# Designs tried in a protein design run: designed miniproteins, single chains. Part 107

Each design is a single chain, and the fold is of that chain. pLDDT is the mean over its residues in the fold that is shown.

## One batch from the design tools (miniprotein)

Design m3712
Fold by ESMFold2-Fast:
Structure m3712 (fold): chain A 70 residues (1-70)
Amino acid sequence: MKEKRRELAEAMIGTYLARLRALSETQSREEVDKQLERMEEGLRLTMKAMGMSQEEIDEYIERLREAARA
């Protein structure tokens, strides 16, 4: 149960990172930032629904933000 939630969270993060990379190659910084904000909101809602703690959610969001800046 617990392992499946973590595995799903990692899969979601991986999917969003791949999407951000694709967007960064074709879109402006402003559009990438806009999409990042939408992704953060969606991830927060989904991970909260999965029963993840605020601390765990914030760690995944920070990871997404760092990847978007790289």
Scores: mean pLDDT 76

Design m3713
Fold by ESMFold2-Fast:
Structure m3713 (fold): chain A 68 residues (1-68)
Amino acid sequence: SLERVERILEELEKNPDAVISRATADELASIQDPELRERAKKVAERILKESKNPLTQEAARYLLEKLE
């Protein structure tokens, strides 16, 4: 649902160390709404810059590839 996706984006925007799973990345990548896709891209870019968790960084890279 859009509400769930917005909650996920808000949490990631607030806390770049929040764990992002492959399943969550797939959900974010499947979004058709242009505004939410843009937010997901910004969040993934931020995670790659700020996260210290290599698994979270890998999931963010995967998400960015899917958002192309």
Scores: mean pLDDT 77

Design m3714
Fold by ESMFold2-Fast:
Structure m3714 (fold): chain A 67 residues (1-67)
Amino acid sequence: MDNVRRAIDLMSQGIRQNPTGFSDSLISLVGRGGTSLDPSDIRRAADLLRQQGYTDLSDQVLRLLRS
């Protein structure tokens, strides 16, 4: 649970710091779930991050899900 919350916070922080750098799909997914996203939603968000070239952020999110 804590790692899921951290992953959501990490993505939300990234969106706030670079709001024009993230896709509308990613912003919508994170905004829809808030702190209630399940691991499959977070994995989908990580895939969207990788598609946009945010590979380091995607890897950090996926690592949190493994821990």
Scores: mean pLDDT 67

Design m3715
Fold by ESMFold2-Fast:
Structure m3715 (fold): chain A 85 residues (1-85)
Amino acid sequence: MVELSEEEERELVRNAREAVEELKRKIEEARKIEDEKEREKKLTVYETALALLAAGLRTEIEISRLSEEARRELEALAEEAEKAV
């Protein structure tokens, strides 16, 4: 199991949150694209990226020694990402 410092743990959670929020914003903007073909391409890219991020967060939770607080935050972010696709 990979052991993270308290600072690395906080940075991991912050980076994960920012990535989920950014991809969710990009998905919402892509939904506003009037051209159906361009919209479908952008949605596929961002939804795939969000799904891969969720899978990565699930893996990180399993292999990393995290505090209960950080684990719960990453689990919530993974669930949010999974529900957004």
Scores: mean pLDDT 81

Design m3716
Fold by ESMFold2-Fast:
Structure m3716 (fold): chain A 72 residues (1-72)
Amino acid sequence: LTPEQEADVLEALALIAISIGDVETALRVAKQLKEMGYEERAKEIFRDALKVAEKLGYSPELIEEIKKLAEE
């Protein structure tokens, strides 16, 4: 896979993880996208993960970490 193709696959995996409430997988994939230089794509995933984490009642500590990741 080219880096662009890998990023597209990772983004798809993150969206699937978000759809099933797997916040941990979504965060891991978004962090990998950020490390690869796809910061805006990663931020979108962090924002979606934040909404799901809040809805599912994750810890305040994790929610604050995700919020910081989503805000830059």
Scores: mean pLDDT 83

Design m3717
Fold by ESMFold2-Fast:
Structure m3717 (fold): chain A 59 residues (1-59)
Amino acid sequence: ATENAIAAAEKTMRDLGLSDEEAQEVADLARKIIEKDPSVSPATAAARAVNEVLKRRDA
C-alpha cells in the first residue's frame, strides 16, 4: 500500500528531469519519514521528500 505512493512520487520526479539516483533519494526519504512518523499519510511523506530533495538542489 505505502509503496504505491512512493512509486508514484519516483515517477513524478523522473518526469521533472531528476536523475535515477535523485529519484531513489526521494523514495528513501519518503520511507524514512513514514517510519519515523507513522501518523503521516504516504502522500504527505512523498511530498515532503520531494520538497527536501529540491531544497538541497537550491542550496
Scores: mean pLDDT 72

Design m3718
Fold by ESMFold2-Fast:
Structure m3718 (fold): chain A 70 residues (1-70)
Amino acid sequence: MSFEDILKKLREEAQKRGVELNEEILKRAMEKTGDFLEALELAGVAQTRGIKTPEEFDKFLEELEKKEKE
């Protein structure tokens, strides 16, 4: 499955949840989580926090990883 196919499915799901997706952030989330729904959820949270760049998203992920550290 291509990233474009994943984006189409995620945009469809996002419409149901009222969340907008940033392709760069979504790609980064997919790379980190390896899970479709977790990636969508992370991207949604990032959007609500005004995260717009991959660099800011990396910092956000680092905070989450430090909190869990399992």
Scores: mean pLDDT 70

Design m3719
Fold by ESMFold2-Fast:
Order: sequence, then C-alpha cells, then structure tokens
Structure m3719 (fold): chain A 97 residues (1-97)
Amino acid sequence: MEEEEKVKKEILEEVKKNGYTEEAAEKLLKKYEDKLSKEQKEELEKEIKEHIEKLEEEFIRALISGILSTRTDLTPDQKQQLMEEELKRIEEKRKKK
C-alpha cells in the first residue's frame, strides 16, 4: 500500500503541474499499471478524474474571464451570460450519464 501511495502521489502531482486531459491521465495510469493493484488503480483513476475535472473547471473559468476582460465591446450582461453558459456546460459534464 505505501509503495502504491507513492506512485499515486507522483501521478497526481504530474496531473496538477501539467493540467492533463482525461486521455493523458489514462496514459499515465497505464504507465503505472504494473506497479498498482487493481483496487488501487480504480481508486487512483477516480481521484485523477475528479482532480482533472476541477483543473478543467478552473482553466475554463480563467480562460473565459481573461477573454471577457479583454473584450470591451461586450456589455456586462453579455459577459455574465457567457460565463453562466460555460458554467452550465461544466456542470453537465460533471453529471456523467
């Protein structure tokens, strides 16, 4: 368990630093598959997915805020509407049917 926890920590730190997509995270999980038990792999996969979703949300929020801040042609109402629409998309992805 301790050895597997060290591998898990490394993967999570790498995901944090690089802002990996789900596809990149799956490649990292495969790379460490030989070092992880099946149960630990499932737990790690869940934690990585949750972490990536949070990173994606923060990235999208920052990106939209940056774009909206630069666009002086947009009214405050338009900026609010665009932000709300993107936040709804993030929530919809999080629901995962």
Scores: mean pLDDT 68

Design m3720
Fold by ESMFold2-Fast:
Structure m3720 (fold): chain A 61 residues (1-61)
Amino acid sequence: SDLEKAEEHFAQALASLAAGDYATALRHTMEAVRYYKKAGDLEKADEAIQAFRDAVVAANG
């Protein structure tokens, strides 16, 4: 389902952020957002964006 694909991409985004691989994290975040929006879960789409933004801000000060 679209929701399952979104959850898989979100998990990969978080793993990539933890590894410091921001390029891979951004790709997975974008795919998670796409699938969450297709599933109608706009709050989860926003959560994925916010998780990426918070990690980038924390890393760059």
Scores: mean pLDDT 87

Design m3721
Fold by ESMFold2-Fast:
Structure m3721 (fold): chain A 81 residues (1-81)
Amino acid sequence: MEEARKVELAARAREYLATLDVSGKSREEIAREVAEALGLDEEEKEAAVRVATTGKFDPENPTAGDVVGLVVRNWLDKRGV
């Protein structure tokens, strides 16, 4: 994935998370909602869930779902969720 696209996706994911009510939602549900809001397909939504819950992805070739999942994971970890 191009670096500029990765940065743009991460920024959009953070902006959406800042507006999202995460109360009562699992990390999986939050990752799916963010990925859906960014227009990702089902395969990319599943990648976002996997990365948000496990942190595992290929850092040399991240997909859109991987980028979104990592942003969700880091954002929730920072909040102690």
Scores: mean pLDDT 80

Design m3722
Fold by ESMFold2-Fast:
Structure m3722 (fold): chain A 82 residues (1-82)
Amino acid sequence: SLEEQLSEELRAKAPEIEASGDVRARLEALLEAAERLGIKSPEVEMLRRLLAGEPSVVTPEGVPLSLADLEAAWAAERAARA
């Protein structure tokens, strides 16, 4: 699956991302992995816009999403895994 492929690409960069604790670094790794795999989805476009400095983007479901929202979600995920 595309999610499985993205997960494997992120896992390859995991030591660098985990060492930084940086949401931006995680999103950059996700975008790079998606581009390497040739994934062209609305989610990839949203990540590209957020990394380009847009304050927020709208998901395919019509929900506004900011970098801060992704940071909060990632922090919650990491806390749940601890």
Scores: mean pLDDT 67

Design m3723
Fold by ESMFold2-Fast:
Structure m3723 (fold): chain A 120 residues (1-120)
Amino acid sequence: SPVEETLARLLARMRAARTPAEALAVLEGAVHTLLALAREDPSPETVAAVRAALDEMTAIFLSLTDNPEVRALLEELRATFYQALDAIAAGDEARALALHGEMEGLLGRMADLLAAEAAA
């Protein structure tokens, strides 16, 4: 299916990441794509597949960084993403958009922390 093909491609790109910065770049694009998949098909099956894909991407990212602030932000991103999936499934577009904005903020904060670490 197009969903399965898209998830396989995102997971392959995430598994190819060798640094936290590379993993973050994949995750930034993946968050948008995964939410779009859930919007197009808000079925329990698609939502569960999208959730499982983010869980695996998050586990890969956590394996690449020992930075406790980045790890905490990544867990907050995962929790916020779950809330966004629930909002999409409920048809609450205003909440889904607000949570999307929160995720963009979390991704930006992770990028800043990783850039500071690389400069040290």
Scores: mean pLDDT 89

Design m3724
Fold by ESMFold2-Fast:
Structure m3724 (fold): chain A 64 residues (1-64)
Amino acid sequence: MTSLGEAAKEGDETGKVSAEGAYQMALAGGLSEEEAKKVEEAARKNGGKISMEKLIEIMKELGA
């Protein structure tokens, strides 16, 4: 595959939240520390960042 560099240059990080940011947003959204850590872990498993849409979806599933 000759286009590996093209995929790596996508602005996919624009509008994404870091694992630490996801944790803080989960706490702000009313989740417990344990639930917020689950959101943080999901972001880490997703390459260390998560989209705002997916973050909100996970938070709602956890009761935010």
Scores: mean pLDDT 70

Design m3725
Fold by ESMFold2-Fast:
Structure m3725 (fold): chain A 74 residues (1-74)
Amino acid sequence: KLQAFLDPLEEAFAQSTRETKKALAEYLKRGKEALERGDEKSAVEFQAKRAEIQEEYTRQKAHLEAEAVAAKQR
């Protein structure tokens, strides 16, 4: 029962998507505020954090896709 197996993974990924969007928006806001005050170092650090969060999200998406492929082969 492929869908019953994937539903929990899809729900977990949806939660990760919501958390990722919130974190990206927060770091974008903090980066803009840092630039406005002339704090280029903090702005670069917040941009690096956004890139790190995007990479983690991509890894989570790849994991869900791999699990779906494995389940289809059962």
Scores: mean pLDDT 76

Design m3726
Fold by ESMFold2-Fast:
Structure m3726 (fold): chain A 100 residues (1-100)
Amino acid sequence: PLDPPDKKLAEAYAELAEKKYKEGDVASAVGYLILASSYGDTDKLKLLVYKMAGEVYEKQGDLKKAIEYYQRARDIALKLGDKETAEELEKKIEELKEKL
């Protein structure tokens, strides 16, 4: 069973994932993103972790996985009424689909 969502722990793991991604440690970044997603129960945290997962897979060249995570992030952005983020993600999804 998962512990109750810990918002601060989810945010900390998301921050660690971003740091590892910037350092080029993609394996650790993916691990931290998955862990952050497990602890995050808010739509804002889910948006962040899905967006970062998309960026990680895009950098690895796994465009199909990148598109899947960006689509999930877009759906959360739309649910939150964050049209700017949703539009940015939709543009990225279209760009990646052209590379398939």
Scores: mean pLDDT 77

Design m3727
Fold by ESMFold2-Fast:
Structure m3727 (fold): chain A 77 residues (1-77)
Amino acid sequence: SEELEKFIEEKLEQVRATLDAFVAAGLSEDDLRRVAETLKRQLIKELEKLGVPKETIDRFLAEVDRLYEEALERLRA
């Protein structure tokens, strides 16, 4: 669904912006990890509420993990 794809794209952009803001604020690696886990739980809840299949949810959680790794690289720079 184009509508679902757009919704997920917008949610991933919000995750990226949130992680980037916390990196800019000078959070520890442990705090950044906790933020990423909280964002993943929120995303799971929203997607489950929309009836999104587990396989699709798992793919988006992998994208959140990728964004988290990118944020960690910026934090460590």
Scores: mean pLDDT 84

Design m3728
Fold by ESMFold2-Fast:
Structure m3728 (fold): chain A 74 residues (1-74)
Amino acid sequence: VEKLEALARQYEEDARLNREAARINEEKAKEAEATGSPREAAQLYAAASINRAGAATSEMLAERYRKKLEEAKK
């Protein structure tokens, strides 16, 4: 039970960090577009997309471990 809680929390944290990284990269991309650097903006949007995908994967894994934890507590 404790191991499932630890895994769920670790994946939840990883998802949160990836969402924050995506937000930062998206903000930097907008700044790059505003300053006339479309190539840099494209790279930053690509990085943000990868971070968003990573967050979604970690969130799915966290949900799986949360469900296993709920079943173990019943």
Scores: mean pLDDT 84

Design m3729
Fold by ESMFold2-Fast:
Parts: C-alpha cells; sequence; structure tokens
Structure m3729 (fold): chain A 81 residues (1-81)
C-alpha cells in the first residue's frame, strides 16, 4: 500500500480511539482533556494535509499525534490501575 493509504488507515484508528475517549470526556482530568483536545486538533490537521496531498506534513503531524495519544493513554491507564 502507498504511504497515503497507510497514513489514512492510521488516522482512522486514531479517530476511533479519540471518539471512544470523547464519549468518556467527563471522567477525564483537565490535563487529560487538554491532551484529548490537542489530539483532536492534530487529527484534523493530518486529514487536511492528506486531502491537500502534503504527505510530508501529514507524516510529521501523524508522528506528533502518536506521541500525544501515547501520553494521554498512559495517564488514563495509570489512573485506572
Amino acid sequence: SSLEEKLKARLEEYEKDLATLEARRETLSPEQQALLDEAKRLLAEGKRALEEGDLETAKRVMQELGRVMAELLALISEQLA
């Protein structure tokens, strides 16, 4: 598959994860809500870059989104443990 196809598939995975977290937003701390909002902004930016054919920007945004998602999920997991 192309880089574009791989980036689209990964963004769809993050979109599903973010939708699940948004449904539980009221259970999140203010810090976790801020990370959720940042991840949602990065998701939107990545989608726009892909629509514009800017694969370099899409890849950079995807890397940042991955970091924010990892931090958010780690903080949530620590609170549930």
Scores: mean pLDDT 85

Design m3730
Fold by ESMFold2-Fast:
Structure m3730 (fold): chain A 62 residues (1-62)
Amino acid sequence: SAAARRREVRLFARHIVREEPSASLEELVDKVRTALGLPLPRSTVERAVREALRELGLEPGE
């Protein structure tokens, strides 16, 4: 389901952001896309990364 997939993407985004909290937004998006291995639009992954950063109280490095 779309909802389950969005949840999975968000969980992976949070994991990657926690591992590299000082990385740039672009680097975080690329790492999440690579880790997921799914054919997801960049915009979908970027949205998840931005939400993870906000929820963790972090800012991208650059």
Scores: mean pLDDT 76

Design m3731
Fold by ESMFold2-Fast:
Structure m3731 (fold): chain A 69 residues (1-69)
Amino acid sequence: GPDEELILELQRLLGAEVDGVLDVNMKKMLKALTENAPFLADLPPLEITDELTPNARAVLERFLSTFRP
């Protein structure tokens, strides 16, 4: 589905294992990147949870649109 496609795109971009699962390590990496990235400072902090929240989706979409080749 759309959420799985976003996760797969993120994993390809980061050179991680492409399994379609947004695990805790991937979320921690994304949080570190969003916390230190000025262009993402207007978005709420990413929560480390087992859910793809609306905020996590917004962060992911903004990150991918910025770093997409």
Scores: mean pLDDT 70

Design m3732
Fold by ESMFold2-Fast:
Structure m3732 (fold): chain A 87 residues (1-87)
Amino acid sequence: SSALKSRVAAHEERYYRENPKEYAEQAIARGEEAIRSGDPAEKAGAVRGLERAADILREVAEENPERREENEKWAARLREAAERVRE
């Protein structure tokens, strides 16, 4: 449902804002699992998730200057993970 999709997206964004390290690590782990599965649909889903996570952490870095370096580092790692899943 559209309501469920909106709530899931909002929850994911909030979770990245509150727990960037742990959520980024979970997204990367899902990407690695998608690589191991070899399933094109799982890989496509993991790539979208990783790219969205990277965009959110980039925005969080701009909004929170005190954690900018850390959040930019995680955004870069998430983008690198997305490229690895595409292979």
Scores: mean pLDDT 76

Design m3733
Fold by ESMFold2-Fast:
Structure m3733 (fold): chain A 82 residues (1-82)
Amino acid sequence: STAAALRKALPQILELLASESDAVRLNALETLLDQLRRGVRLSPEDLQQLKEAAERVAATSESPEVVRAARELVRVLEEQLA
């Protein structure tokens, strides 16, 4: 399932979000947004880890496109946590 594939990839995705490359971070953020918008459901623990990682990206990136994608990811994750 897409949820199982995303869970298996989660450690790698967290590493990509921590990358110094804005292009790498943007690709990871867009991939996550696509999967979540397609209805992939994650555990509250996984959602919280992704939210914290996305908040760090939004706080540390100098790219407006990366910051916008990270903020959108936080919004989507918060909706699933509510």
Scores: mean pLDDT 84

Design m3734
Fold by ESMFold2-Fast:
Structure m3734 (fold): chain A 81 residues (1-81)
Amino acid sequence: SLEEEIERLEREMVRVYLLAMEGRLSAEEAKARLEEITRRLLELIGQMTEPDSLGRTAEELAARVRRGLEQLLADLDALAA
């Protein structure tokens, strides 16, 4: 389902972040992958015609995903400094 695909990509974002924290991906590579995953997540969220199982709208999910990316990118910048 669309919701299952969104959840899979959210888990992939976490995996990329953890690989970067472990030093298995560079901060630059992790940022590139996170931005690509976020782009795909926003595409899938844009296909929503009704709220998700928790009652969240496409606009609410898109805002959450963008905030999540911003936080992860900030954490990676701190790691790279």
Scores: mean pLDDT 83

Design m3735
Fold by ESMFold2-Fast:
Order: C-alpha cells, then sequence, then structure tokens
Structure m3735 (fold): chain A 82 residues (1-82)
C-alpha cells in the first residue's frame, strides 16, 4: 500500500512547517522575542492543519507519524501560550 502523492506532499509540507515552528520556538526561548513566539505558533498551527487534511489519504504508517507530529505540535503550542 502506498500513500496518495498529493497527501504525501501535504504531509511533507505540514511536517516541514512543524519543524520550522519548533525552530522558531527554540529561538524565542533563547532570545525572549515575542514575534518569534507568535511565528512559532502560526507555523505549528498551519502544519497541524495540513497534516489533518492529509490524514485520510495516507497509509497506516504515515497516518501514525502524522498523528504523532500533530500531538507534539499541539503540546508545543500549549507550552508557548503559557
Amino acid sequence: MSSNPEALRRYLEGATLISLGFMYAELSKKTGDEELRKKAIELLEEGIRLLREALPDLDAAAQAEAEALIEAAERKIEELKK
């Protein structure tokens, strides 16, 4: 079983945005820059949206990875909002 190519593209885009969101979150923590914190939340939320859109068309392994990334990103958003 192989994932739909368009779903894989959304998955990769969402995963990339989540990675960038985590990077901005780390920079925000080190610098105290509020704009970097806001950018991190924005990137994580957009990444979650893309992963959720991709989920129904992914194979079981990719679905599990996407769900794990969504959970990690949601936890980071909650951390950043504190």
Scores: mean pLDDT 85

Design m3736
Fold by ESMFold2-Fast:
Structure m3736 (fold): chain A 81 residues (1-81)
Amino acid sequence: MSVAERLREALAAAKSPEEAYENLVAILGEYLKENEVPADLLDRLQRLVLRMQEAVAAKDEEAFRREAERLLAVVEEIEAA
């Protein structure tokens, strides 16, 4: 199973944006420990994680979903390389 697939399943199974964020950060953190990611893509991932955290704090589920989809697209780009 790809990391992008694992992240999508974790996001779908979560009962709240807070739970989804915690699960996503844990999965992504493990991936980044074992895989080298180009600095520009790593910067993009970090910015998206921060935006997702801000959406959780704001209780904006639509913003959270939008930033999560953007993060998944970047992860898919990394795995395709």
Scores: mean pLDDT 83

Design m3737
Fold by ESMFold2-Fast:
Structure m3737 (fold): chain A 91 residues (1-91)
Amino acid sequence: SEEIKEELLSLSKEEREEFLKKKLLEAMKEGLEKAEERKENKELAKELAKRREEVLAFADTFPSDEEARLAHELMDILGLSEEQVKEILKA
């Protein structure tokens, strides 16, 4: 969301990495808790698959593996838009 983008932009490069690790762990924990519920929702699974493909295609546009990984994590895990991710990585 916009709040996560603004928080990331206020941090140093090293602080952003620690923030992303913390948010990644929190999101993965929440994802694991919701995974069982999502298994039975076929329509949600289809929309998530489409979103994942769009995220991967966007990540592939970055010249470095590190930036591609960060773009993927920011979009897939934190739910940021392509525009928000570009702004964060440019800063």
Scores: mean pLDDT 68

Design m3738
Fold by ESMFold2-Fast:
Structure m3738 (fold): chain A 80 residues (1-80)
Amino acid sequence: YSDEEITKAAEFAYSLDFKGRLLKALSKVAGREIRDLAELIEAAKRNPRVAAVLVYMYKNKFFTTDPESLERIADKILAE
């Protein structure tokens, strides 16, 4: 993924995360705390699982904060 794709995908997901549940779930996926949009973009650039989830949600106009669903999305995208 390009830095531009990651940034747009992160902005999309962050705009829908009114309760901070996505940042909390992705913090578990990343193995570190993600507190804001800037940290989300950096986490996605460093972690292909975070990038895969964000880009999937953006391209499909889909949003979820369920940790199990996020892990399944990452596994599916990275297996392709």
Scores: mean pLDDT 81

Design m3739
Fold by ESMFold2-Fast:
Structure m3739 (fold): chain A 92 residues (1-92)
Amino acid sequence: MSEEEFEAEVYLALGEIYLGIARWLAPTDPQAAADALKKAVELYEKAFELDPSREDVIRGLEEVARLARSIGATDVANYAEQKAEEARKKAE
C-alpha cells in the first residue's frame, strides 16, 4: 500500500466517523448533524483525491446526501450528490 493509499483510508475512516456522528445527532440537533455531514463530505473528497479507485467513497457520499435531505440540509445534499457523480465518472 502506498502512503497516499494509506492516507486515503484514514480520511475515509474519518468521513465514516462524521457520518456516524451526523446520524446520532439528526433526531435531536439537525443543524449539528448538517455541520458533521459537511465535514464528512470534505473528508470523503480528500480520500477520493488521494485514491480515485475508492468506490466506498461514492457510497459514503450517497449516504451523506440521503441523510442531508432527510433533515432538510438541501445545500449539503446537492453538493454530496454532485461529488458522488464526479467520483462515479472517474471510477474504473
Scores: mean pLDDT 84

Design m3740
Fold by ESMFold2-Fast:
Structure m3740 (fold): chain A 86 residues (1-86)
Amino acid sequence: DKARQEEIEARVKEMDALAEKRGAERYAAGLTGDESDVLAELGKVFEETLGEPVTLNNRDDVVDLYGRLLGDPELVDELRAVLDAA
């Protein structure tokens, strides 16, 4: 179903944009985050987008959540770019 695929893609782009924005805000605030701090920020972005609690303890949890939401492993590269930028 094309409509379903377009809806999922739109939601992912929204989550990526929010994650990038929050990463930039944390960097500008002088928060030297280790990977766990970035994971906490991404968890909040997903929680706000999905409207349900999300717990991310490591990078694999983020990859699994992304894979389930998209069904498209190629978008994992975009998430990695966000993590590397924060």
Scores: mean pLDDT 59

Design m3741
Fold by ESMFold2-Fast:
Structure m3741 (fold): chain A 95 residues (1-95)
Amino acid sequence: MPEINIEVTVTGDTVTIVVTGDGEAAEVAKRIGEGAADTAEELGGKATLTIEGGKSTVTATGLDEKGAEALVEAARAAARSAEDSGFKATLKVTK
């Protein structure tokens, strides 16, 4: 089963999300990263998205505590959606 790993790190006003997936999961990892960047900007933050193969890195800055929590919950929703789509998804959150 293709695997997707989502790692979320919250440090002050900065949220870093790293999504990795290989093979068939690489496109899903890219879409999750794009969605996280869009969500961070909708929450009033600034997002930088870097996509390299099966790895998407989102760095969001300028989020308040509620915005950071909403972005973490969006990452959880993305992990569940990936599982519902037949992928194995792992979510790790570090604060």
Scores: mean pLDDT 84

Design m3742
Fold by ESMFold2-Fast:
Structure m3742 (fold): chain A 83 residues (1-83)
Amino acid sequence: SSRLAELQRLGDLLASQVEAETEEAARAVLEAALANSTHPAVQLQLRAYLAMLEIGEEATKELAERLKDEPMEKVAEEIIKRA
C-alpha cells in the first residue's frame, strides 16, 4: 500500500505539472523547473517526470509494476534510464 501511495504521488505531481494543453508544453514547463532547481531530490523527480513524458504512460506503468518493491527514487532513476 505504501508503494502504491508513492506511485500515486508521482502521478499526481506529473498531472499537476501537465495542466498544459500538450505534452510539448508540459515538457517546457518541467525543463524550466529543472533549470531553476537546486535540490538533488527535486532534480531527480523533475528528470523522472520529463522521462515519463518521453517514454509515455504505458512504458511508465510497466516500469512501475516491474519495480513495485523498489523505493520511489530507484523507480525514478530507471524511468530516466529508459528515456
Scores: mean pLDDT 69

Design m3743
Fold by ESMFold2-Fast:
Structure m3743 (fold): chain A 61 residues (1-61)
Amino acid sequence: GSAASTATAREIGLLFALGLDPEVSVEQALAELKAAGFTDVTKEQVEKYLKAAREIREFAE
């Protein structure tokens, strides 16, 4: 199953709130999230969030 929930939007919002460009690496985004106190996020989740953010950015152009 897939959770097309508001949680994904919130996580993407966290990446933007941290001032991260969607082009940043998964490792960089993961480090920024951990620095913000989100130590339970997985590399897979961060990768999915960055992919979604990149897709949104492409359409926003």
Scores: mean pLDDT 65

Design m3744
Fold by ESMFold2-Fast:
Structure m3744 (fold): chain A 71 residues (1-71)
Amino acid sequence: MKEKLKELAKKTSDEELAELEKGIPEAEKKRQQLLQELANGSSNQQQLQQQIALLDGNIELAKKLLEAKKE
């Protein structure tokens, strides 16, 4: 797993890293919106849960890539 993160960090440009940093706050906002829809008893609860899980994973991966690029 560490080798894959280092390889991704090497292939990720500074421009792409800046987009990832900007994407994190937007993903967090989207996540909060999906959580609110889930709390409101939306009929698509399964899809909302899957989207939230994907956003959580993407946010964590982006943060790990940013840290790997720094070192």
Scores: mean pLDDT 74

Design m3745
Fold by ESMFold2-Fast:
Order: sequence, then C-alpha cells, then structure tokens
Structure m3745 (fold): chain A 72 residues (1-72)
Amino acid sequence: SELRKKSQELVLEFMREAQAYLKENGITDVQITIQFNSDGSVEIEVKSKNPEALAYLQKLKEELQKKLEELK
C-alpha cells in the first residue's frame, strides 16, 4: 500500500541520518531496532551507552514517530 511504502521511506531516511551521524562521530556502541508489525504499526528502539548518541537518536526517533503518525 502507499502508506506502507511511505512508512518505509521515512524509516530509511531516519536510518540514513542516524548512520551518517554515528559514522561521522566514530560511534559503534549503538543498537537500533525497527519492527514493522502485521497491523501496519512501526516500533523503533534505540540503545546506546554513549549519552550524546542516545540523546540524538531519541530526537530522531521522536521526529520519525511524529511523521509516521501524520500518515494516518
């Protein structure tokens, strides 16, 4: 569906921004989990022992979640 494709595009953009930030700052101790559920919902989890990386990724996650809600 169009909504599914748009959700995937938004997630891909989020991942590109996150990976660019992590690579630029030499940060490797990060886990990002993205789950697409059968009901169409998207779950995003970010984990890091680096507090600056965690704060930035949480901000990106919040922005992504707002964009995903706007698709409804």
Scores: mean pLDDT 82

Design m3746
Fold by ESMFold2-Fast:
Structure m3746 (fold): chain A 66 residues (1-66)
Amino acid sequence: MSLEQWIAMYEEAARLLAQGFSQEEIAKRLAEKFGISETLALLMVREVEENGLEEVIKKETEAAKA
């Protein structure tokens, strides 16, 4: 999975959280839209909710550069 695709998934999760969707609903939508497991999608949603979108994107960008 590309860095751009990871960023797009995190941005979608943040957008849906801002709209008031539950973590489970967002995980299902991400899994369907991006073809990932609901477990992986749920972990991504939790990271955005706990750490914020900017910090998650920074972490993923740094990991991709390493």
Scores: mean pLDDT 80

Design m3747
Fold by ESMFold2-Fast:
Structure m3747 (fold): chain A 56 residues (1-56)
Amino acid sequence: GAAEREAATRAALAGAERGGGSRMGADKGPVQALAKGEATAEEASAGGREAVRRFG
């Protein structure tokens, strides 16, 4: 249900934080924040997809 989708989204967020594109090059700029945001959105999409698959 909704709680499961939120849990999956949070897991995807954690995954993006750990293995996100932030490690790719400059580690000190606003570029890191932007890359993190994009990676988070993509991973959240994957997490939501998995939750829907399990409960859909």
Scores: mean pLDDT 55

